Designed miniproteins, single chains, continued (2). Designs and how they scored, part 6

Each design is a single chain, and the fold is of that chain. pLDDT is the mean over its residues in the fold that is shown.

## One batch from the design tools (miniprotein)

Design m4188
Fold by ESMFold2-Fast:
Structure m4188 (fold): chain A 86 residues (1-86)
Amino acid sequence: SPWEELINKAPELAKKAMEYAKQGDFEKAKKLLEDARKLLQLLRDMIENSSPTPDKEKLLKKIDEAEKYIKEVEEEIRKLEEEKKR
């Protein structure tokens, strides 16, 4: 599904954000997390405005799971940034 491929890009951006955060590049990390969140919001809006289908519920669930993962990565990056500012 083209939708599933697009949804999967958001967790990939979050993984890249963590890689930059580990290198101390918190500015790039935060930008990638913002890009990931914006992508998921755009996809959610587009799917919610589509005709009701069984796949709609499955796709929205995948977006919820991706949003949860991004939030977890954001919190880990926040902890790393705080540790490196000491």
Scores: mean pLDDT 84

Design m4189
Fold by ESMFold2-Fast:
Structure m4189 (fold): chain A 68 residues (1-68)
Amino acid sequence: MKGKEILKKKLGHLVNEDGSSGPGFPDLRGLAAEDPERLREILKNSPLFKDLTDEEIDAIVEYLKSLA
């Protein structure tokens, strides 16, 4: 599954399709541009994203990097 599709299905309630964040949520798109490894750690360790696999996390990070 492509990163955009995974983001929409798994995180669409927290972030917009263009990678911009809703109120009260960190700027995932900016983090992906500046520190993609930190973003990956946040997604892996957050209880909000425990349903994401490592492959889905990688796909989301790469997609968000492409938008920066």
Scores: mean pLDDT 70

Design m4190
Fold by ESMFold2-Fast:
Structure m4190 (fold): chain A 66 residues (1-66)
Amino acid sequence: GELEELLEELKRRLVEEMGVSEESAETIVKLIEQGNLAVLEALIKEAEEMGNEKTAELARKIKEML
């Protein structure tokens, strides 16, 4: 579904834009998929602080679907 596609894109952006390892990105995405809003909120804040606007917008869109 759309949520699964957005989560896959988020995993890709975490690796490519934020320098997160594939293993860590997969763990983060799984926690978000399970409804861990604290992880998602922390990620939005970090992405905004780093200037990764596209990653922050993607994370906010995912939050709307949880």
Scores: mean pLDDT 85

Design m4191
Fold by ESMFold2-Fast:
Structure m4191 (fold): chain A 55 residues (1-55)
Amino acid sequence: MMTIVPGEKSFIEEAKKILDELRQLKAEYNLPDEEVQEMLGEKIKELEEKRKKEE
């Protein structure tokens, strides 16, 4: 098993997409900044875990 896509570049792209998605959710559901930050942190942790795992 191996990853073909460079982790650093892919990570930045995915993080940006997640950030934009969360900003939309904040606007739609009137989420407070603290909740959005928690969601972002969780998603970033998932990305970091995926990078470590290198599935």
Scores: mean pLDDT 71

Design m4192
Fold by ESMFold2-Fast:
Structure m4192 (fold): chain A 69 residues (1-69)
Amino acid sequence: MSKETIEQIKKDIEWLKRNLSSLSEEELRQLLAQLPGLIEQAEKAGEPEIAEKLRELREAVERELARRE
C-alpha cells in the first residue's frame, strides 16, 4: 500500500467517524457489514494502524446504531 493511499484511507476513516450522526441507519448498517472485511484486509496488508482505526470506526458505528434504538 502506498503512503498516499494510507493517508487517504486515514482521512476517509476520520471523516466517517465525524459524520456518523448524519448517516442514515441503513448506511450505518451497510458500513458495519463491510468493516470486518476491511479490517482483515488491512491486517493482511501489514497496516496495523489502519486496522486499529477501522476497529475504532466499527465501535463508533455500533454506538451510533445503539443510540438510535
Scores: mean pLDDT 80

Design m4193
Fold by ESMFold2-Fast:
Structure m4193 (fold): chain A 69 residues (1-69)
Amino acid sequence: MSKEELFRETAEAMAEIMAALADMLASKGELEEAARLYEEAARFAEENGLHELAEELREKAREYEELAK
């Protein structure tokens, strides 16, 4: 495994952990905080070249943001 591959896998894992935490916040009714954390996860994924994952995370952020209104 190259350092590049390790960093990519680590970035994927971190984004997934952030998404899981956001889902837990949403389950508690903290929808605005969940949306914010999904936005942070999407930005992190995009900065690490995970464009497809970033798009999925942005969609989740918008979903929770709308529910919080």
Scores: mean pLDDT 82

Design m4194
Fold by ESMFold2-Fast:
Structure m4194 (fold): chain A 63 residues (1-63)
Amino acid sequence: SSEIEALERETLALLLRVEDEAARAEIEGLMKQAGEALKKNDEEAAKKYLRQATALAREALAR
């Protein structure tokens, strides 16, 4: 969906600016889980993981 594509794009853009290695690993892990959910056609799980990834990226950038 366009919402998932927008969330992926936003998360990737934020991830490029995150310098905290632990935060980067957690965000990448959530993005991987979102990708796995999409392969199973579970859009709600994918959105949940992407929203968590975006929130973590914003939190890391606020530090």
Scores: mean pLDDT 85

Design m4195
Fold by ESMFold2-Fast:
Structure m4195 (fold): chain A 57 residues (1-57)
Amino acid sequence: MKKEFAERLAKVAYNLTEKVDPEKARKAAVENAKVDFGEEAAKETEKKIDELLEKKK
């Protein structure tokens, strides 16, 4: 459950990197995950976003 939410948030943030600064999109997604789902979800979201950004390079 928590991991699935983190993946969805990461994909949304990744799509936003096309329109805004990647660092800002990543920071916003991690902060939202932390507020809504706690520290574990924030960590998972951060990891998933980093994986997606690495593949884009």
Scores: mean pLDDT 70

Design m4196
Fold by ESMFold2-Fast:
Structure m4196 (fold): chain A 87 residues (1-87)
Amino acid sequence: SMEEKLERAEELFYEAEQLFSEGKYEEALPLFEEALRLYEEVLGPEHPKVALALRGLGEVYEKQGKYEEAEPLFKEAEEILKKTLGP
């Protein structure tokens, strides 16, 4: 169900954040990617939770020195949050 997919996305996201905080960037990456995929599927592409997953991916790429990959992810996340939460 969509509710089960959302719960799975949230579990993956928080596990990815824990791994990231432990410096386990290679392990965190696929979990942020799967969480993003599930959040987009359930909530649509312009939801705040999608923005948080995009930011997590960007931070992983930044820690890996992949700044060209990180930049568009951060920009997309900021645009979503600006549209959905407002300044």
Scores: mean pLDDT 88

Design m4197
Fold by ESMFold2-Fast:
Structure m4197 (fold): chain A 55 residues (1-55)
Amino acid sequence: SPREARLAAVQAEIFALVREYLERAKTASPDERAQLEAEFTRRSNGLVAEARALA
């Protein structure tokens, strides 16, 4: 179904976001790390909210 396909896409985006965060964090300065944490939290919250709306 379209909803199942969208949920699968959101789950894939969450996994991709985690991988992106880990790779960027490896070489991040303290300032960049703080920005990454804020960005990751915002993006993660958006994806979780979308996944919840699809359930």
Scores: mean pLDDT 84

Design m4198
Fold by ESMFold2-Fast:
Structure m4198 (fold): chain A 56 residues (1-56)
Amino acid sequence: SAAKEAAIAAHRAHYEATREEWVASLSKTLGWSRELATRFVDFVYETELEAIERSK
């Protein structure tokens, strides 16, 4: 649906705009390696994307 396509596009735009800042924040605040922080952020993004794709 157009609503689902819009939601996916918005989610991708948010991810692209905030990913690097979120990765940097996790590394700095929690002491995580960049690789671990990136995997976590990517995992969250993928999980949220799957939820949107499964929506009506």
Scores: mean pLDDT 83

Design m4199
Fold by ESMFold2-Fast:
Structure m4199 (fold): chain A 91 residues (1-91)
Amino acid sequence: SMMERKAEEARRLGEEAIRLGNEASKLAQAGKDPEKAIKLGKEAVRLGLEAVRLGYEAKDREAINLGIAGALVGIGALFDAGLVSGKFESV
C-alpha cells in the first residue's frame, strides 16, 4: 500500500539519520575532522526531519521516533563539532 511504502521509506531515512549522527558524534568527540562532523551532523538532521515528516504522513510512530532520534543525535554532534572548532554554522 501507499502508506506501507511511505512508512518503510520513513524508517529507512530515520535509521540512516541515526547512523550518520553517530558517525558525526564520534568524529566531533574525537576532535577529528570538524568539517566532516558538521557535514554528517547536518545530513543527519535533514534525514531525521524528513523521516518525521513521512512518518507523520504514514501515521507510523516508529518512523517518527527514529527520525527524532537521528535529528537529536545530529544536533548534538553539530554542537560538539562547533565547540571544538570554535565555529557553529546554520543547518
Scores: mean pLDDT 85

Design m4200
Fold by ESMFold2-Fast:
Structure m4200 (fold): chain A 62 residues (1-62)
Amino acid sequence: SPLRERLERLLAEMEARAAAGDEAGLARVDAELLRLLGEEPDEAAREEFLRRLAEIRNRVAA
């Protein structure tokens, strides 16, 4: 799915920005990820992406 490929790419961008300590870039990608997740009709896929997003956020906050 083109939407899922974009979501995977944005998660990879979040990982890269988190590793670089780019807080502004991380916040921007996070907002875009949440916007695109609103377009995902599959609830199970949406929950899985939200779980992975929360893991990245928790690592950055630690």
Scores: mean pLDDT 83

Design m4201
Fold by ESMFold2-Fast:
Structure m4201 (fold): chain A 98 residues (1-98)
Amino acid sequence: MKYINALFVILSIKSEAYLLPRLSQEEALKSIEISREQLEALMKEFDVPEEVQKKIEELIEKAKELAKKGTQEDLEKASELLIEAADLLEKTLLEKMK
């Protein structure tokens, strides 16, 4: 995959994360799982450092646990964590382009 295509996927993940608090709990959990699979695929393809992969995975797992609680506040917090995970991956990929 080209770096630009990876950045487009990351932007899509951020867009979906912004909508998370407006989804049902079931839809939110499904959205988080799809985002997890996409982020894991990108981290593997671009050989992202293990310490960065671990932090992104921890952020995603924490977002998933919050979404399982199903409150509006928890979904808003889950959204913030997914955006943080996507931002961390974006920063890492942009630094690799140098």
Scores: mean pLDDT 85

Design m4202
Fold by ESMFold2-Fast:
Structure m4202 (fold): chain A 65 residues (1-65)
Amino acid sequence: MTKEVSASLLMMEVGLEAGLGVKVEVEGDTVRVTLEKGEPDKIKAAKEKIEEVAKKLGFKLEIID
């Protein structure tokens, strides 16, 4: 399994658990995550988990609010 597939799946899982719509795009070593509007606390928690996943897998992360 590629790191790209793993990152997409884990980041989508974080969004589903938080009840947020999430768009994940992977280009080379960069992951772009667009978070749909939701509860501020859930968005904050999701961002923190997404950052941890990206760092652990060695991806550059761009989060779009």
Scores: mean pLDDT 75

Design m4203
Fold by ESMFold2-Fast:
Structure m4203 (fold): chain A 55 residues (1-55)
Amino acid sequence: SLEELRERLEELEERAREAAERFRETGRREDVLEEAGLTVEALLLLEKIKELEKE
């Protein structure tokens, strides 16, 4: 459902923030790449939500 997808989007955004915070603490490329990947996944999910809203 749209509500489930919105909840998933919020989860991805929170995980991206956590990865960014880890990068601030660690300085590791792995942490910044994880944040970037989660951000891309969130953007793709947002586009899917927009498509479903059109019905």
Scores: mean pLDDT 82

Design m4204
Fold by ESMFold2-Fast:
Structure m4204 (fold): chain A 55 residues (1-55)
Amino acid sequence: ASVLEATTQLLVKESGASREVAEEAARRGLEEVGPDASLGQATAAGAKVLKEMGI
């Protein structure tokens, strides 16, 4: 919950993507690294997902 929200907010600020797109990327990133991942790991995974989405 909190990690997903924090990751979403960071992805919005760093990429300029909409909150909806960033939240989807954050969710997929967390699925890749696991629910106990650090904010840094989740954000890096989410950023990778955003690049795969063409952002």
Scores: mean pLDDT 79

Design m4205
Fold by ESMFold2-Fast:
Structure m4205 (fold): chain A 55 residues (1-55)
Amino acid sequence: SEIEEFLEEARKLSRTELAVRLAELLEQISQETDPERKALLEEMARALEDLYLEV
């Protein structure tokens, strides 16, 4: 799935890189008008935030 591929890539990142990616993802969410795409991006952001807290 897109989320699984995203998380596999995210697990290779440092904590600083994860923080940058989370900020970029939150910016994308603020600009997204498609509700399905926005929901997917929000799910990715939650998963990335959880990963950030584990590092």
Scores: mean pLDDT 79

Design m4206
Fold by ESMFold2-Fast:
Structure m4206 (fold): chain A 89 residues (1-89)
Amino acid sequence: SAESQVALLRALAEAAAALGDEELAERLRELAEEVARYAEAEAAGDEEAAEEALKKAEELAEEVAERVAALAADPAARAVIAERVAAIK
């Protein structure tokens, strides 16, 4: 669900912040907000708001994917990410 995706992105943002990457943490929080806006706009039937949120989410996701992939290459970073993802409520 969109709520599960938002929760995962927020958990990844907390992991990034814990690892000292506050810029990545902020981008992950922005992505979570745009995913939430997209879901809300779709539920409301607001096509214009949905298209705008989707475009922003796609742009942020592409930027974040490269940074997350780089982080995932570090064994220490992977351990922190796994712990934060496991803590998703």
Scores: mean pLDDT 79

Design m4207
Fold by ESMFold2-Fast:
Structure m4207 (fold): chain A 89 residues (1-89)
Amino acid sequence: MLSKEEFDLLVEIGVLEIAAAVYDVAARNLKRRGAPKEEIIDTLKKAIEYYEKAKEVASKLNTPEGQEAKKRFEEAIEKYKKELDEVEK
């Protein structure tokens, strides 16, 4: 059974992952609508920031679920950093 501490960390991870996903969706919508490059860059940076925060919290969760989440967030960060680099060209 999850401890209160493990539960609180899982909730924090979930909130941060949702925040990152919201900014990712926003960035894709901005690109589709031909928004200014600067707005797309700022929005992608916010998505990366929230994934990095989620990764840090997942690193504190010493469970298999935490390790899986950490790896997932590392993969997401790499993907969006590449996308940010492409937009900044």
Scores: mean pLDDT 83

Design m4208
Fold by ESMFold2-Fast:
Structure m4208 (fold): chain A 80 residues (1-80)
Amino acid sequence: MKYTAEQMKELARRAIEEARRAVEEARAAGDEVLERVAEVLLRGAEEALRAAEAGNVEEALETWRRALEEARRIYEEAQA
């Protein structure tokens, strides 16, 4: 599977929009765990967009992958 920089920008922009909505929903619900998860995903998406804008597709993919891993850790730790 091969992504162009333009495709990565579009994916990152969608991820930013979804993460922003998730932050708003979590705050409205008073869910501090979901808020932290959504904020990590938002930051990851914004950093991935910057990497894609620089033409660095591999960095964009790695940045997003790390954000997903961090979000998962926060969620799992909150269940412990």
Scores: mean pLDDT 83

Design m4209
Fold by ESMFold2-Fast:
Structure m4209 (fold): chain A 58 residues (1-58)
Amino acid sequence: NLDEALAVNELSLPPLELQIALRGAPGAGEGLPAPGNGKTIEEAEADAKARIERLRAE
């Protein structure tokens, strides 16, 4: 049940996701959010994943 899975996931999500939705990406307060850096698609995805991993590890 996708609806149920989404509801559970939303409740289980850290408050950080709500904060991101309100202010944009993490680091938005630094000025430009820099969401992709304009590299190749693969490189942009890898960069995004690395940034997410840093946030999780921190």
Scores: mean pLDDT 52

Design m4210
Fold by ESMFold2-Fast:
Structure m4210 (fold): chain A 60 residues (1-60)
Amino acid sequence: MEEAERLLDEIQRRAETDPSLYPEVLHLATLLAVYKSKKNVTEEEEQELIDEARRALERA
């Protein structure tokens, strides 16, 4: 989850200069919060979150 959190922080910083990224920030923050509430997060689920965050950064 640490990588996903770092990518979320990066996209949040990008959103300061590009407001169109705010919906993506909210989406990723929601997913991360849901995943953190689970005791059993699979590596596949974590990788999906990381992939979504990376895709959001590429759009920025």
Scores: mean pLDDT 74

Design m4211
Fold by ESMFold2-Fast:
Structure m4211 (fold): chain A 93 residues (1-93)
Amino acid sequence: SSVSRQSAADISLVGAEFSLEQAKKYTELLKKSSVEESEKYLEKAEEFYKSAESSAEAAIASDESLKEKADEIKEEAKKELEEAKKIYEEKKK
């Protein structure tokens, strides 16, 4: 039984999804915030997007069958982070 490996992979994947969701919430706060508050929300969004990528990699390392789903999370995190940075730069102008 590979239950322990599957459980670790599932926990990592859930962690990746949770981190991505938190990053999106901070990106929404970034959009609605003042310029002065935007920096802290960008910093939090970056931390959670990085956590999503790391957790997705951990899921793949534990169970390669999750690679496709984990790669989707990684690509979405990368795209969303790029967008958050653009929003912040536009607010500074």
Scores: mean pLDDT 83

Design m4212
Fold by ESMFold2-Fast:
Structure m4212 (fold): chain A 77 residues (1-77)
Amino acid sequence: SLEEAVRLLEEAARVSVSPEAARLAREAGKHVREGDLETARRLIEEALRAASAAGDREAVKLLYEAGQHISEAMRAM
């Protein structure tokens, strides 16, 4: 669900050790709320790269799950 995607993105932003990953996760959440799922998906991919580079496995899991919810919502549209 998009509600769950936003929740996961907010959690990723709170727990991220990478400031860049946290910023991108927050930005992605805003785009999800605005219905811009294509931009949200791109921002999640960027956040995943930043979190992975930082070795932040917790943030990577949350971001990956958020991306799954968005991809599922896009397929249902």
Scores: mean pLDDT 86

Design m4213
Fold by ESMFold2-Fast:
Structure m4213 (fold): chain A 112 residues (1-112)
Amino acid sequence: SKEEIEEFLEQAEIIGPLLVEKYLEEPSSALKEQIRAIVLRLARIVRESEDPELRERAARLIAEIATLLGERVGEVIEDVREEIVEPLRAALEDEDPRVREAARRALEAIEA
């Protein structure tokens, strides 16, 4: 539901960056899987949400998480790269220019 997606995004926007910070300080399989799960759900929102605001927020948060991970982004997403990259590539052709820009930034951060 839209309300469930909005609640998830509100929580992920706070928890996501904190989990990345913790992972970079003290890497663990549990933290890696939590970050991966968040990014996979964000990619699903980019692909499936009818609300352009929710697609933009999800793509923007993927970009933020990938940027914070930096050179270590591959450690978290390599096994699920296609599941993340494919929705972002589709979002480059999104109807909303803000969604297109957020997707571009996310792909740049993942491919850097």
Scores: mean pLDDT 90

Design m4214
Fold by ESMFold2-Fast:
Structure m4214 (fold): chain A 70 residues (1-70)
Amino acid sequence: AEGYRAAIEAIRAQKNPKFAADALSKLAEHLGRTDLAEKARQASKLYEQGKVDEARKLVDEIADELLKEV
């Protein structure tokens, strides 16, 4: 549990928001947060639409929510 905080912060620091979103989706599913996993898929779709800043903001939001659980 304590190690999850460092993992979430490392994922958030990824340069590619799609890579970060994909990693957060898997971690959220592992923690039973299917709602956050779906948000992470939305962030990936935003990146694919060229909305990089919106994707990054959503990644940060998901990371903050997961940090409340660990």
Scores: mean pLDDT 79

Design m4215
Fold by ESMFold2-Fast:
Structure m4215 (fold): chain A 69 residues (1-69)
Amino acid sequence: MVELKPIKLSKEEVEELIKEQKELQEKILKEGSDPELEEKLLEVSDKLNSAAIASEYARKLLNEASTRF
């Protein structure tokens, strides 16, 4: 996690990525750990971190989602 490209996403786009992250986590819990699911989860997390660098609203939404899950 050394270098991330800042990505400016809308609030709706950030919320969709958070939803995808939760769906992947639920799928791993129900179906078990799978390398493909883990890779997708990492990819979504990287995108969210990049968005958090670019905007305060993305950072806030990500922090709230992380705290509740």
Scores: mean pLDDT 73

Design m4216
Fold by ESMFold2-Fast:
Structure m4216 (fold): chain A 113 residues (1-113)
Amino acid sequence: SLLEKAKELEREGLEAALNKDYESAAKKFKEAAEAYLKAGDKRGAARALRNLGNALFHLGKYEEALEYYEKAIELEPDSPIAAEAYRNMAEVYKAMGDDEKAAEYEAKAKAIE
């Protein structure tokens, strides 16, 4: 099924990330998110998109990481996934040298928690 395929792709992405193969992790999480969306699992898709953002952040692809965190938040607003995505966006902005936006996004995360 699409849901079983999505779960397996997510597992492969997590294994790649554990091995610091962030390029493979990003590819697997993107495929997992697409499979979760086709299966109608918005929570699974949001989690996969957040994990995709994390892999892209490790690759130094900051703007792409922010885009996928925003997509995760859109699917699951006011959720633990959204709170984690906001915290991760704050870390991306900090890495980019934008301390003001980093503080703004940390505040957004705390407002959900």
Scores: mean pLDDT 92

Design m4217
Fold by ESMFold2-Fast:
Structure m4217 (fold): chain A 85 residues (1-85)
Amino acid sequence: SPLKSKDPLEQIRAAVEAGEKKDKSAVKPLLELARTSKDPEVQQAAFYALGKIGDKEAVEELRKLMEESTDPAVKAAAERAIKNI
């Protein structure tokens, strides 16, 4: 899966594509990516995609990831994703 790539740019591209397609099957892989990635840009792309997909299953984990983040851009991306769901 491109979301499990070791290349951050490939992960970002895959996340954006899943969001634009509103692919609900990508919700769990995107939550895993947001939780496990150490790259703020990858985390932001995953949150963007989750917000675009709009699956309510994501809301509780997004709140947790938002509260655990110390990066203002990552927090803002997670907040925006929750608002869009």
Scores: mean pLDDT 83

Design m4218
Fold by ESMFold2-Fast:
Structure m4218 (fold): chain A 95 residues (1-95)
Amino acid sequence: SVRDQIVIQIRKAFLEAEIAFYEEMIKKLPEKAKEFYKELGLAYKDLGDLYEEQGNLEEALEAYEKALEYFKKAGDEEGVKETEKKIAELKEKLK
């Protein structure tokens, strides 16, 4: 529906702004970077979910791979496990 597409675009804009904010904070406060890695992992995972909802599976995979990198940097073992599962499921859809 038109409503669903508008909601997805708004959510995408918020996630892109959140990602830009935390990436900027890592550049300005590298000693605090670990505190932002988990937030970046969550934001990229949510962005991957939105791309998957739109059928943009290749972009979804790229977003989930970014989420995985950040969860590993954060030491978030649960985030790593959840994201690896998402990547595996998405790779099956791309076959």
Scores: mean pLDDT 86

Design m4219
Fold by ESMFold2-Fast:
Structure m4219 (fold): chain A 65 residues (1-65)
Amino acid sequence: GPTAERGRALAEEAIRLAEEGRLEEAQKLGVMSVISLEDSGDLAEAARAGAEIGRAMREAKERGG
């Protein structure tokens, strides 16, 4: 539904922002993504999105440090 679609779009944008080194913005959108996916009732998808965003942010920190 619309909430899950919004959550997925926010996750994709958070990953892109992390890859660009925009970690503060990536974290903000990542939190919004997980909340939207949890609100959709798919807790497994929310957990996977959180893990994927977290991985992208860790990889970005390794490239920047």
Scores: mean pLDDT 84

Design m4220
Fold by ESMFold2-Fast:
Structure m4220 (fold): chain A 82 residues (1-82)
Amino acid sequence: AEELIKKGNKLYYQGKYEEAIKLYKEALKIKKSAEAYFNLGKAYYKLGKYEEAIEAFKKALEIKPSEAAERLIKEAEKKLKE
């Protein structure tokens, strides 16, 4: 699972958000982790997929509290209402 997250992070850094999403989803099939959900949410946010980003951030929060995830949920919700 960690190797898939690392590969996804490298793709995210390169701006390859859809490819990063595929790797984060594969990592989550092996083990549900707050890091993988949070990074999945960030990648969705970068693609303007705000509803999917909110869902992923909420899943991350179910595992581990995060002020960053709470803030990004509010920002994504604002984008959906504007």
Scores: mean pLDDT 85

Design m4222
Fold by ESMFold2-Fast:
Structure m4222 (fold): chain A 78 residues (1-78)
Amino acid sequence: MEELEERAYELGYRAALAEARGDREEAARLDEEALRLIEEVREKYGDEAAKRLLRAALEGAAEAAAELGLEYDAEALA
């Protein structure tokens, strides 16, 4: 589970950085990969496991936004 959380965090972080740089195609691709991972985990391990991954992805995105001095809306990915 920790490895999946780390992966979700990295995907969220990378997607936020790509979005901030105007690389919308890369940001969309990374967001799709993160959402797919979360959905796969939800189907196999249940809602609580999926929420854990979603939270990790949101934390990654928030960290990237903070580094760039940008406001981040956590509800945008929920």
Scores: mean pLDDT 78

Design m4223
Fold by ESMFold2-Fast:
Structure m4223 (fold): chain A 60 residues (1-60)
Amino acid sequence: SPELEALREELRRVEAEIDRLIDRGTRRGSLSPEELERLQELVRRANELQAEIRELERRE
């Protein structure tokens, strides 16, 4: 469905941003407080998207 495709696409973008932040933090030896807050926000968003995707898939 277009809704599922949109959610999966958003999840891919969020996960890619998480990976970039973790990679940058690993190379620098630490995340800034701002990057840590952003990472926490992205992880929460990824969890929400995964839950929404599972709910829609279960109803299919």
Scores: mean pLDDT 85

Design m4224
Fold by ESMFold2-Fast:
Structure m4224 (fold): chain A 61 residues (1-61)
Amino acid sequence: SPLEAEIAQVEADVADHRAAARRLVEKTISDPEQKASALAQVDATADRILAGERARLEARH
């Protein structure tokens, strides 16, 4: 369905953005504790964005 295709695209885009952000953190932050915290924040932000976008797409049906 169009909805499933749009959700799949958003999931792919969020996954790509998350991967890029995680790579940047790995290259930028040398402190293990700060790096772990930053990676957790990247993942939490990606999950929140994905949930919000899925809800918006589902509301359009």
Scores: mean pLDDT 87

Design m4225
Fold by ESMFold2-Fast:
Structure m4225 (fold): chain A 107 residues (1-107)
Amino acid sequence: SMEEEKSAEIAEATKNKRLTKEQLEEGIRIGVERIERAVKATVEANKIVKKEMEKFGIESLEDEKLQEAINLASEPIYDGLVNNEEEKGIKEAEEKVKKFLEEYKKE
């Protein structure tokens, strides 16, 4: 189909760094939106991790464990932002962080 041919041509142009100005501008716009969602997800993940740590009486985590908890929370929040299900993403993040901290306390 004509759409399959256009898709293949765009993929080939991307490989060869021969993007049109419009394709480049659209790519930048999509990239900026993805970065903005990632930043928002990370900020919310940090808030959730801090709140759950306070509930468990944990004052600090090792940097590696803290980063693991933040990553675990940020993924469902990011997915929620992408799918317009932000509240669902936040609830899933809270549950995942609770389970992570419960296991951390058992170690």
Scores: mean pLDDT 81

